# Ledger of designs, part 82: designed miniproteins, single chains, continued (2)

Each design is a single chain, and the fold is of that chain. pLDDT is the mean over its residues in the fold that is shown.

## One batch from the design tools (miniprotein)

Design m6835
Fold by ESMFold2-Fast:
Structure m6835 (fold): chain A 61 residues (1-61)
Amino acid sequence: MELNEEGKKAAKEAAETGDAGAAMKATQLGVESGMDGEQTAKSAEKEGGKLAAATARKFGS
């Protein structure tokens, strides 16, 4: 399963700006879509989102 377009955009924004709020938004959208933290992290990593991926693994479980 992958993040929706809004979640992918948030993950990319977190990668580009280092914004923790954008990373949390990507995590929340993954959870709301029925993804666990690892699934959300894998989708965020495709967008280059290391911050979003780490946030999803910590809070998206």
Scores: mean pLDDT 77

Design m6836
Fold by ESMFold2-Fast:
Structure m6836 (fold): chain A 62 residues (1-62)
Amino acid sequence: SSAAEVGERYAARGEELAAQGRYAEAADMFNKAGTAYQVAGDDAAAERAAAKSREVARLGGI
């Protein structure tokens, strides 16, 4: 799998976990997605993943 595909899988898992109210785990998945997107050179996707990580962390009271 490419780094971009790895980022997509982590981001999808983060969305599933957030939908279940598992915000700390969702934040971790979005953070991993951001790192994978940075490795892929997709700065826009990395920034969106980082923003989602911060948002779900806030929902979890972190």
Scores: mean pLDDT 88

Design m6837
Fold by ESMFold2-Fast:
Structure m6837 (fold): chain A 62 residues (1-62)
Amino acid sequence: SARTAEVRRAAAEGRSEMLVEVDGKEYPATVRADGTLEIHGAEPSPELKAAAEAAGLTVRSV
């Protein structure tokens, strides 16, 4: 999905704020310098977890 490219780009930038899609809705997310993707208000989907892992990130809900 288009969101896979967005996750990869955010990881390459090291510190980024982005929107991620979970079940057809957009939620704010923050990429931390330590390699964590924090999603605000939703549990990450399996697709989003796979995209984050492919980008070298650990994903968590906040």
Scores: mean pLDDT 70

Design m6838
Fold by ESMFold2-Fast:
Parts: sequence; structure tokens; C-alpha cells
Structure m6838 (fold): chain A 69 residues (1-69)
Amino acid sequence: RAAELQAELARLQAHLAALSPEQRAEVLGVDELSPDDAALMRQRGLESATVEQVTQLRIAALQQQLAQL
């Protein structure tokens, strides 16, 4: 469990680091996202976010899950 979450966290961090500035700045609406990503945005009162922001929200959610173990 923890090892799986840590592996996914590392994968997302590597993905974010590999993104170009243009890819990072791409804006996504809540209706264009997976239900999980849309839920993270709605939790913060956002109707749109950049790919970088969405990826950072996923990372934060995984870090929070790890902190609960």
C-alpha cells in the first residue's frame, strides 16, 4: 500500500519534471478532467486549472494519503 502510493507519487513528480513550459501552462476545465481530478479542483473552488496545477493537486492528495498511514 504505502510502497504503491510512493511509487505513484514518484511517477507523478517525474512526469511533472518532464513537462515543457507549454505543457505545464495548458489550461483544463473541470469537465475535461477525470472525475478524481475534477473533484480535487472542486474541493478548492476551481473551475479550471493548468496541467501543472492539476498534477500538483494529485501529488498533494497522494502525500496526504501517505501521511494517514
Scores: mean pLDDT 76

Design m6839
Fold by ESMFold2-Fast:
Structure m6839 (fold): chain A 97 residues (1-97)
Amino acid sequence: MERLRELARAAEELGLEELAREIREALRGAEERGMSEEEQRELVAIAAMKLALETGDERFVRLAAEALGVPPAVVRYIIENRDNPEANEELLREALA
C-alpha cells in the first residue's frame, strides 16, 4: 500500500516519530497476515485520522474520508469528539442529520 508508506513518511517529516513507527508496524503486520482490500482502506483511514489529529491538516481529513467512503464531515466529527471529549454528541448528531 503506497499510500500508507507516504503517510508514514509524512509523519516522520512532521517530527511525529511515534506515529510513523505505528504506521510502519501496522503495515508490516498486515503484510505478514495478507491484507484484504478492506483492511488496507481501514489502515489508511486510521493513519490519516491520526495525522489529522496531530497536524490539523485538512489534507489528512480528506484522505481518511476517501478511504472510509464517507463525507469529510463524518471524519471531522470523529476527530472533534476525540479532541473534545466534553462535546455534546446529541448536538453533533442533530447538526449532521
Scores: mean pLDDT 69

Design m6840
Fold by ESMFold2-Fast:
Structure m6840 (fold): chain A 80 residues (1-80)
Amino acid sequence: SAEELARLRRQLATARRQLAAVDEQIKDLEAQLEELKKQTNGVVTPQIKQLEKDLEALRELRARLEAEIAELQARLAALG
């Protein structure tokens, strides 16, 4: 139905916005991690370990959002 199509399009738009926000957060944290590693001359500090764990969690979230987007795109394609 037109209502179902509109709902799927809204869900896809929301997921894409969330993915863009996560990608931006990953880039920011990767830049912070690179800067900290330069300051510590490669010594792994608790702060570096925390940022690496935060990055791992964000990359897992990114993968889940990419899978959700793919599923929504497939559902939209099936509807015509």
Scores: mean pLDDT 89

Design m6841
Fold by ESMFold2-Fast:
Structure m6841 (fold): chain A 85 residues (1-85)
Amino acid sequence: DVNSRVSTSMSYFSSGMRMVRDGRYDDGMSYFNSGMVMMSSVYRVTNDPNVHSSMSRVNTGMSMVNSGRVDDGMRNVRTGMDMVR
């Protein structure tokens, strides 16, 4: 079910953001990657441009967190999540 996959993806992104806030960056990135895998499966089924835009924003956020721009990265992940809410 597409709605279940979206919900699971949002749960992974939320967990990733919590890990990043706790300074657990590797764990946070692992959760973000799991969420991206689920979101990619949603995009393959729906071909929804909002899902594609969400993935792009989350990917940008992940890159920013990995480069030490944590606050900017978290903002981009949150923006991506809001696009599919």
Scores: mean pLDDT 86

Design m6842
Fold by ESMFold2-Fast:
Structure m6842 (fold): chain A 109 residues (1-109)
Amino acid sequence: SREEVLKKVREEIDKVFAETRQRLDALKAAGASDEDIFDTLTEALSRIAQILRKHIPHLTVEEIRQIVDEVRARLLELAKEYGLSDEQIDRLLATVDAIERELIRRAEA
């Protein structure tokens, strides 16, 4: 069902964020660079984009917008919590915007 697809997508995204937080905590404990933290969040975003691309045939444009907005908020919170610069945050959010535009174009095709 549609509700089951949305639930599965959100559960897969939640798993990515949980694994990402664990990796960020380990990196911070090891004294990793801001670039390592940025790269880890970029990898998380790439994984989320793959989840969304897989489920596009079952998602409306409005559902894609809502899920991407949820992802944007969670990435912003993590980026601030783990000390990314404003420039790094802007770059991360620009990548989110590019992914959203791609996903919407695919859903409208």
Scores: mean pLDDT 89

Design m6843
Fold by ESMFold2-Fast:
Order: C-alpha cells, then sequence, then structure tokens
Structure m6843 (fold): chain A 118 residues (1-118)
C-alpha cells in the first residue's frame, strides 16, 4: 500500500526523470502541493481536467497523468480506482508503437503497482 509521502516521492521522480510537456509538468507540481496539504479531491479534479484536455494530444502525457491519478487514489485508499488508473496507464503505454526507455520505465512502474493487487 502506498502512503501519501511515497506517492509524492514517485511524482517528484517523474518530474526529475521523464521528458514531460510544460503543461503536464505544471499539473504534476500542483498535484504534489495539493497532496502535501492533504487535498486529495483537489488533486483528483486537477488530474481529471488535465486528462480531458491532453488525452487526445499525446498518449505519453495521458499515461503519465493516469499513473499520477493511480498514485493519488492509492494514497487516498481507493484501491479500485487506483487499479483502474494503473491498468489504463499500462494499456496506453502498450499502444505506443516505438517505446522510449522512459516509456518502458513508466510501464514497469505501473505494472509493478498492478502486481500488488489481488
Amino acid sequence: MLSTEEAIARLERLLRELTLSPEVRAVLQEVIELLRRGDFEGAIKLLEEALRKEALKSLRDAAVLLYALGLVYEAMGDLGLAEAAYFATVRLLESVPEKSPEDLALLAEAEARLATYP
């Protein structure tokens, strides 16, 4: 099970290690601040709004946002929604025809989270 501190650490790692659009980077930074304040509902709303705007523009950006949503749901204790978000992350990344090392790393992280579920 993921703590809020572990979810924040994973989001901070995404900001350090992945090549993200400025829009997605700004969203993840705001999500981290919302989580630090215990505002899970605000973090979820922001990620859902970002997904609606960006999902059709970039599969990678959509996958990153879905993974972040999974982390927030897991930290909140909503395991069913977390599993669904991680599964969606895996499905989107599998659909990328030429995967970068960053894509493969994110895919492995999402798969590792799914492996913790019954």
Scores: mean pLDDT 84

Design m6844
Fold by ESMFold2-Fast:
Structure m6844 (fold): chain A 92 residues (1-92)
Amino acid sequence: MPPLPNPTDVEAVIEIEGLSESTRIEEVLELAEKQGKVEFFAVAVDEEGRSAGRVLVGFATKEDAEKAVKYINGKVLNGKVLKAKLAPITTR
């Protein structure tokens, strides 16, 4: 059981919504990694422990996060239109 990545190692976080139930987390991670180094990855889960169709991706740089938002926002994956935005990070 490896420890969870420390979010303090990330400069910016993006939120990706609109994931299909058939979309694998690995597919979303691959899309993000094409734009920059992913330092943090978290899946939003509902009360039943199932994916809420949302993920948070932390990047080492703000530039990589902005590129990922532009690339992913509006992309169709498994028949669903993805929405990506910069998440406000207020915790440090």
Scores: mean pLDDT 71

Design m6845
Fold by ESMFold2-Fast:
Formats: sequence, structure tokens, C-alpha cells
Structure m6845 (fold): chain A 90 residues (1-90)
Amino acid sequence: SAEAQHYIAEAIRQLKLAKKAAKEGDYRSAIRYANSASFLLMVASVFSGDNDGALEVIRLIDKGMDALKEGDTKEAIKYFEEAIKKLEEL
């Protein structure tokens, strides 16, 4: 649906901001952007009916946030990039 595509596009934007913040060492902002992306994907799943696809991407975002909490910027960026790639395939 057009609504699902809008929320997916906004989630991609938030994940790109999370990557940028993580690269700059701003872990607090990176986590906030990542959480926003997960919320937007939950909303998108309501319009698309693709709950399994949304949950797979949200798990990648969660792994990225966990990596940030451990101070592992490289792993966090990897997970956010995997999440973006999967969303761009929707």
C-alpha cells in the first residue's frame, strides 16, 4: 500500500541517520533513530500485513542497538546496513 511504502521510506531515512550518528560517536542519537525506525516498521506492517518481514528487519535493528550499547560501532553499522538493504527490497 502507499501508506506502507511511506512508512518504510521514513524508516530507511531514520536508519541512515542512525548510521551517521553511530559513525560520529553519538550513540544516544543513533539508538533514538534506530528505535524510531522500528516503530515506523511496526506501523508499516499494519498497512502491508507483512508482519514476518517487519519482525526480521526489527531484529536486525535490535542487534545494531545492542552493538552500540557494547561500544561496537562497526557491528552496529553492519546491522543497520543489512536492515536498510532488506527494506529497499520491499
Scores: mean pLDDT 89

Design m6846
Fold by ESMFold2-Fast:
Structure m6846 (fold): chain A 60 residues (1-60)
Amino acid sequence: SKELAYLEVVKNLLKIAIETLEFIAERVGRTPEIERGLQSARDALADTEKRIEKVKEEEK
């Protein structure tokens, strides 16, 4: 499905973003801006994973 392909790309990009923010935080420390970015990205990842499962169920 085109929707599943899109959501899988979004999921992978969010994982990369989280890894990048954690890498930066390790070097410069956990600023409020980095913590907000990490929380936002983790929430978006959780939402994206729920959307993937819903689309998979709808395609059965």
Scores: mean pLDDT 85

Design m6847
Fold by ESMFold2-Fast:
Structure m6847 (fold): chain A 72 residues (1-72)
Amino acid sequence: MEERQRMLRLLEEQRPLAREGLEKNKLIFESASQSVLAIGAAVLSLVTGGSADAELDAYNKKSNELEEEAKK
């Protein structure tokens, strides 16, 4: 019984930490995805003579915002 009580307590303590970890991992993944899109937009901007500059700026801004949120 004591072993079961201990396990239940550990599982309950782990639930908030698991939720927080998933949220942070999602933000990191989204930040990385935006960084990849920014690289693609930079290449496209070079090929098209700058017509993708607005998209590049938007992806870089979003990536930075997600990275800052993940650091909290």
Scores: mean pLDDT 64

Design m6848
Fold by ESMFold2-Fast:
Structure m6848 (fold): chain A 89 residues (1-89)
Amino acid sequence: MEEKRKEVMEEVQKKAMETMKIMRELQELARQRPEVEPHVRAAIAETLGYMSEAFGLVAKGDKYEEGLKYAEEALRIAEEALRWAQEAL
């Protein structure tokens, strides 16, 4: 159990760090290009919602797997938004 918990927490942390990096890139793109701002803003809001839920679930001590799924969804949303915004350039 301890090994599984450690692995899941490490994955949540990795995905959160990657998601934060992508969100920073998205915010910079939105500042430079007003055409992509509404979509980027919506994607960042949704991503933050999933990240908040992921950390909340991990903090409960018995919801690590659910927390990982929310972290994975947050990263997926951020990556899709970044790809879209970059392709729109």
Scores: mean pLDDT 80

Design m6849
Fold by ESMFold2-Fast:
Structure m6849 (fold): chain A 74 residues (1-74)
Amino acid sequence: MVSEEELEREVGVALFRMRAAILLIKARNEGKLDLIPELEELAREAIERAEKAETMEEVREIAREFEERVEKLL
């Protein structure tokens, strides 16, 4: 069975995936359609890294890096 630490990490990854999707929806709603392909690529890379992360702390760092990169583009 999955450990409590692994379960927390999996939940963290799932929440990060949902947040990334919400950010893409917001960008589209704000008319930043030209940025959507770049944002989708950044989200895909960040999610792949988060899924390979071994700890919740690593997932949080990946999420912070992703948000910083998105803010730089917006």
Scores: mean pLDDT 78

Design m6850
Fold by ESMFold2-Fast:
Structure m6850 (fold): chain A 115 residues (1-115)
Amino acid sequence: GLEEVERLVERLAEENADKKDAPKKEQDVIVARSTVRLLRELVERGLLSPLAAALILKRYLESAKKHGADEEAIKILEEGLREFAALAGTTPEEILALPEEEVERILEEHERRLE
């Protein structure tokens, strides 16, 4: 199910954040593109809501910025966030303004609906 894919995306964000060495520019860009592409395919297939995809990207983007990811990778994540926010009927600014506690509640609720 979707739980495994969502967990994989979240683990990828956590692993990138917890790396002892700064990510290489090329690797940061590849990871960002792969993450956005995966989320896009899941949304297009109806396996993930656009809101959930936007919130997953918000978490990944915040972790990437905190740990010094490349500016090109950040741009790719921000473009993906804009795409999914629009599909969810909101803005990237509104998604980014959501407190982490609220993001966790929305994602947990979404996960329960997919089980």
Scores: mean pLDDT 75

Design m6851
Fold by ESMFold2-Fast:
Structure m6851 (fold): chain A 82 residues (1-82)
Amino acid sequence: PPSELTLEAEVLESLGRMYLWLGEEFEKKGDLEEAKELYKKAIELYEEALELYRKDPSASPEDIARVEELIKEAREKLKKVE
């Protein structure tokens, strides 16, 4: 079964994906300030998830690489609305 740290990381990653999606929706509407705040929140959640995956010896290198890529994508989106 997944460890508590991995389960918490999965929840934070999922919340980050939700905020990223909301940011994209606000960006499409031209609400760039709201999109910026949502992208920043997604980055915060992904960074928290990454810390939890790194602390868990049972976390796979694939989990870490996936979240690092999500952080890069979110940061690129943030730069476009700054």
Scores: mean pLDDT 87

Design m6852
Fold by ESMFold2-Fast:
Structure m6852 (fold): chain A 75 residues (1-75)
Amino acid sequence: SSEIQKLLEKIREILRSMPGMSDEDVERLMDVIEHGVKNKDETLLQAVVDQVRDSTGDEKAVQQIESLLKEILSI
């Protein structure tokens, strides 16, 4: 879906903007997120959100990612 791809790209941009995130880290996280979205694996997606929160401490960015993931799962 074009809409899902646009939302995934917004998540990628947020991850890239986070301090301490390399391009490799962003790519690895996006691979897991895309897998979780494809399989509607909410447990996997929550685990990724929790890992990003623990690694960065950026609660505002984490909340934005969580909102975008919930929007994707509603499609």
Scores: mean pLDDT 87

Design m6853
Fold by ESMFold2-Fast:
Structure m6853 (fold): chain A 65 residues (1-65)
Amino acid sequence: KELAEKAGEATKAGDAEKGGKYAALQAGRSLGVEPTEKAIQAGARGAAQGSSSGAVAGAANMAAE
């Protein structure tokens, strides 16, 4: 809940990279796994490529692995 809210707030503020980081943490918690630093960074990179939705999807996929 908190991480999803922060991801939304960061995205609205134009900080897509920070939004992707919070989305990766939220995806990890939802799947019951701890996302690695690499997974969190990949989420941030995806967001920096201009897609918050892509960052969330990428983070969830990486957290599932």
Scores: mean pLDDT 60

Design m6854
Fold by ESMFold2-Fast:
Structure m6854 (fold): chain A 58 residues (1-58)
Amino acid sequence: SKEEQRKLVKDYAKEKTKDLTPEQQKEILAHADKLFEEGKPFSEIILEIDDLVEKYKK
């Protein structure tokens, strides 16, 4: 279902952002949810999450 897919996106984003600041985590979670609502495929959403996490680790 759409809600199950949304939960998978949210859980992935939470795990990938656990070592970032609360503000950075909130920003990435909001971005991922926006991409999901725009109908982006899961594969594209996870790549965007990974890219943002790597940028914030620098």
Scores: mean pLDDT 84

Design m6855
Fold by ESMFold2-Fast:
Parts: sequence; C-alpha cells; structure tokens
Structure m6855 (fold): chain A 69 residues (1-69)
Amino acid sequence: TVAAQRTRDRARDAVIDHLMAVRGLSEAEAQARFDADPAGMFDELADLYERQGRLDLAETFRRLSEEES
C-alpha cells in the first residue's frame, strides 16, 4: 500500500543516515549496503532502538525486517 511504502521509504532513509553517521559510509555506499540486505539493516536499527528504550520504533523496524524476509 502507499502508506506501507512511505513507512519503508522513511525507514530506509533512517538506515542510510545511520550508516553514514556511524560507519562513515558515503550515501552511495550506504544505499548499496541497504539494498544488499534490507532485512538485516532493519533488524540492526530495531536492535539499536530496543537498546535505547525506543520500543515503538524497534517494533516498526522489526516488522519491516520481517516483510523483507
């Protein structure tokens, strides 16, 4: 659905921003990393948000990871 696609697009942007900020990747490298393993990248952010106590965000990213699997 359009709403699901918008959620995924925003989540993808969050992963790309994370990879650029934390791992020092270029935007193109971050995009390539996400495209190679979107489920794994969503799980990585879900784990991060769980550790931060951001449970609503963790649940959203975990669901997106399952949809990619």
Scores: mean pLDDT 84

Design m6856
Fold by ESMFold2-Fast:
Structure m6856 (fold): chain A 86 residues (1-86)
Amino acid sequence: MEKVEELKEEIREKLEKAESPEELKEALEELEEKIEELLEEIRKENGDEEYVKKVERELAIFLTAEALRRIGELIDKELAERKAKE
């Protein structure tokens, strides 16, 4: 669980640093790789596939929620900038 909470904090920090849709995409790709690495480490350590699946679901839900929140913020920013240019 400690490593899961650490990765959740990293997810939050990386997504908050993404200032454009392009940067957000790069951050998501990197975070997906980190999630896969953590799941493999947990599988090696515990060998419990049900626990691995539980962690995968928890991280997938968290990543999706944080990504959607940040996507919304970036869309709002883009729409405001487009309105200002017209």
Scores: mean pLDDT 80

Design m6857
Fold by ESMFold2-Fast:
Structure m6857 (fold): chain A 73 residues (1-73)
Amino acid sequence: SLLEALQRQRQEELQRLQGEASLFGARVAADGSVNDPRTADRARELASLMSPEQRAEALAYLDEQLARAAALR
């Protein structure tokens, strides 16, 4: 059904978004520089590829990842 198709699309997009955020988090941890402007710019570039809803979720998730990485410092 249409509802099932839309839900599947959103789940697939969320999985891709989470995967990208996970790679971003690993990148930040590896660089040991959570305040690197280039890293922040890259996060915004990733967000720009998504719908408004996905961008909001991506930014929130990235903020969480950055905060977590900073806490490990």
Scores: mean pLDDT 55

Design m6858
Fold by ESMFold2-Fast:
Structure m6858 (fold): chain A 85 residues (1-85)
Amino acid sequence: MLPSQRLWNAQFTPTGSIGDRVTLADPQGNRYTGTLLSGTIQVGSSVLSVDGLIATIQNRDGSLATVRLDSPASPPLTVITGPWR
């Protein structure tokens, strides 16, 4: 596992290839794994899309959540593995 150099609370763009596997973690220890598609990750039947400061993610129990990446009240998502810096 490579440490992330940036938290999701800063706007960034995926720089890897389409089809790359990506794993993210929130501060609560939930992990989200999916495939990179033009800045979008599909996890099961849900989609994680980073557009500006909003991300929609699927929790471990399958529920969906919307998170502000720059809010101190929202968990910052950390890139653990994948094409993102």
Scores: mean pLDDT 43

Design m6859
Fold by ESMFold2-Fast:
Structure m6859 (fold): chain A 78 residues (1-78)
Amino acid sequence: MAIEEELAKEGLDPELLRMALALFRRSEEQLAAAPADVQAANQPRLEEIRALAGITDADLAALSDEEIAAALARARAL
């Protein structure tokens, strides 16, 4: 287990993790829908963010569309 355990060690709220995962997943979806040149320019940045945050495919797959929508609504309120 990656990001939840790391955030717990750093004293971060699991809700911040859900918001970060939701934003990352939506960024990946938006990038996948973008033109190939935009993907080529931005894909390395998303990969770097993913590596730094310790985000795994399992972390992303654990989020439902409803949880993503709720987390994005909270993030937009910030």
Scores: mean pLDDT 65

Design m6860
Fold by ESMFold2-Fast:
Structure m6860 (fold): chain A 87 residues (1-87)
Amino acid sequence: SHHHELLQQLYELLGQIVKALKNKDEEAYKKAKEELESLLASDPEMREKVMELIEKMKEAYEKKDEKEFEKLVNELRGLIAQYVAKV
């Protein structure tokens, strides 16, 4: 279904963001972030919340706060699922 395909695509992009942060690949991070943001363009409020959490994830990773990083990844997965359920 379209909902399942969108959810899978958004989760794949989140996985790419996580991988890019771990690999210190700033170009891959920016690309995945921009692609994810574009897919959320139809819901500006959800887009803003998701982008804020991604920035917090980057900060937590740079501070080596693994517990906060995992918490933020899980919160992002939850918001993505909520967004897809509304579409």
Scores: mean pLDDT 85

Design m6861
Fold by ESMFold2-Fast:
Structure m6861 (fold): chain A 93 residues (1-93)
Amino acid sequence: SEVSRYSAANISLVGAEFSLEQAKKYKELLEKSSVEEAKKYLEKAKEFYKSAVDSAKAAIASRPEYEEKAKEIEEKAKEELEKAEEIYKKKEE
């Protein structure tokens, strides 16, 4: 039904936002951590950034009207992931 598709898209968008927020928390832990712990926080951040991208794509698939908001989340997740990987690389030195 139309209502069911709308609900699925909203759940996916909320999921994408939640995953992005969790990824940012792990990125902050990565920045504050020792080199020994940094790898674990990077892997957790990567998992949540991937989840944010996947959920954003699911939202677009359910409701094309959400494409603009979902793409903003996807682009933000990709940019933040690149920054997290750069932070880790500098700590690995």
Scores: mean pLDDT 82

Design m6862
Fold by ESMFold2-Fast:
Structure m6862 (fold): chain A 109 residues (1-109)
Amino acid sequence: MEEVMEEVRKLIKEGRVAEAGQLYADYLDSNPELRREVEERVREIARELGIYLDLPPEQLIRHPGPMAVYLYEKGYLSKEEAIKLVGYYYEIGLISEEEYEKTVKYIEK
């Protein structure tokens, strides 16, 4: 797990979010109990943010907004790293302005 999370964090910092999401999803597929925990928490984060409510959990865990919050809460990303990550994905058009603002506000609590 630790080695997988180090690679995920590295890919995220490099802006390779699709690859990071796929690597983490593949790891979760091999660990059904952890996958259920991640999917449940990411879904709760999406509800608290009021975004992506129509996405199924298996797609939501690949989405940079709720996943950045999850990785921050678990201590895999610092607050500064999580905010910078979300800002990057807003700049490349992967997250809307509303999604960006809601996610940053949630992290800054």
Scores: mean pLDDT 74

Design m6863
Fold by ESMFold2-Fast:
Structure m6863 (fold): chain A 130 residues (1-130)
Amino acid sequence: SPKERVLELVDEAEKIIGDTVSRLELARRLNIPVTVEQAKEILKDLEKVKGLLEEAIAASTDPQVRALLERALGVADEMIEVVKKAIEELNKETDPEKKREISDRFIDEYTRLAEELIGLLKEVKALLEA
């Protein structure tokens, strides 16, 4: 069913986003700045989420569900740009305290966008389960 396929893709995307947030929150709890390598792994996970959302849009037959998924894709694109900016800033910075400040700002901005994305995906699920 197109509905079941969209639900599966959305569930996988939500799980990946939740995992990226958990990894970043762990780094903050341990007071360890996010590394460039860790940020690059998150970027790969976001590119996978983007692919899942694009497939969900293509599989969707409901215009309202499609519109929410297109908004979710827009948030994922914003998250990708946030990660790319963090990678660039972390690569240029040599001061440990400034790296920590960059890491903390990145985690705050990323987590805010992740909450927005998860909210949109929950709205998609609610419409499909109605």
Scores: mean pLDDT 92

Design m6864
Fold by ESMFold2-Fast:
Structure m6864 (fold): chain A 83 residues (1-83)
Amino acid sequence: GPAERAASEEARRLAEEGIEIGMRAIREMPKEPTLATGAALLGVGGDADAQFVKDPEEAERLARENLEAARELYEEGLKRSGA
């Protein structure tokens, strides 16, 4: 139905954002390799959730959680690198 289609599309969008944040973390945070790697792994996890979780609404929720966690690690790494 429309909700399942919207959730599936949103899960892919969130997964793509997570991958982008992970790649950015690796490029921009050379002094914080643990946080950068963590953000990248969370991005990959969100992509896996979008691909392999059968329920589109659950896939969206999990991809969103992975994206938010990746953002937190990225923001923390930038703050530490700037201090």
Scores: mean pLDDT 86

Design m6865
Fold by ESMFold2-Fast:
Structure m6865 (fold): chain A 60 residues (1-60)
Amino acid sequence: MEELKKKYEEETKKMFDANAKLVELRAQGAPLEEIRKAQNEMTEYAKKQVAYEKKIRELK
């Protein structure tokens, strides 16, 4: 149970970090593939954040 709250906070931080990384990759002209991976990771962290919130509510 307590680990779910930690995971929720961790995913929130990862989402923020992924966004910052994405901005830096764009500024540096990184390959499109790397930019897409960063975008996908940010999206996955957002989805996991919502899923963990629901699990915490359900006590699961």
Scores: mean pLDDT 77

Design m6866
Fold by ESMFold2-Fast:
Structure m6866 (fold): chain A 135 residues (1-135)
Amino acid sequence: MTIKSKLLNLLSKDDSTLINLLNSENVEERQLAAIALGLKKDSSFASILTRRTFDETSKDVLLAILLALGIIGDGKFAPLAVHRALENGVGLKQIDEAFRLGVALKNSNASLETKVSAVAAYLSGTPIEEVISKL
């Protein structure tokens, strides 16, 4: 399955299933569940995502949480999530790119499928400016 098809499948699941997947033993499941929660644009998920950063050591999952907080438009918990990412060796450039993409996804009127395609392209190594140009 592609990242795009995995994300679309996760977006069809209920919120409790996605929240449980944030605690999965599988790194990709935690990463994609965080992004799926962000794409649902529910501000109540900001605190749940930020709490996950205290038990998270994967840079990929920490960046996914920062991306999700950007999509939600959270300004209250984001500084704490940034601090946790920095403590785990995530670079400032990576943090900036994750938030910039999140904000672009939040402000875009593109379809959910287009937004999922943009996230999948970014996770596959497409430069952020090219990804944002498609939103």
Scores: mean pLDDT 87

Design m6867
Fold by ESMFold2-Fast:
Structure m6867 (fold): chain A 74 residues (1-74)
Amino acid sequence: SEEELEKAKKELFDFVNEFHDRLLNGEQFSDEEIDEMIEKAKQLLEKMRELNAPEDFIKVAEAIIKYLEDLKKK
């Protein structure tokens, strides 16, 4: 539904904005915190795919997952 899609979009933007704010503040993340963020982002990605979200939102979710996975490897 449109309402579910709009909610999912908001959750994605809130997630990305919070993550960026934490990075800009120089916050260091534990592996456990990164794993939790990856899991949340993957759940949002699956929900976006189920709701047939625009490709741009799918790409944002995929990009954040990749960034978090790369961050954990450092």
Scores: mean pLDDT 83

Design m6868
Fold by ESMFold2-Fast:
Structure m6868 (fold): chain A 72 residues (1-72)
Amino acid sequence: SSVGARLTKIVKDTVEELVKAGNFDVEEAIRQSKEALRKALIEEGFSEEQAQAMVDALEPEIRKLVEEFLKS
């Protein structure tokens, strides 16, 4: 779905930026990906409370994507 593609792009872009800076920390990549997704959701018109709840619910998927992108 378009939602899944957007999540994957945000995590990939975040991991690529951190890797270019020499940062391979999984927990830092998860934190930065969660913040990027939260900002994107607010820009789409979700409230801060809604964005926070959605990001928290998606943390397991974000972690999986971060680990997959760092394994490459």
Scores: mean pLDDT 84

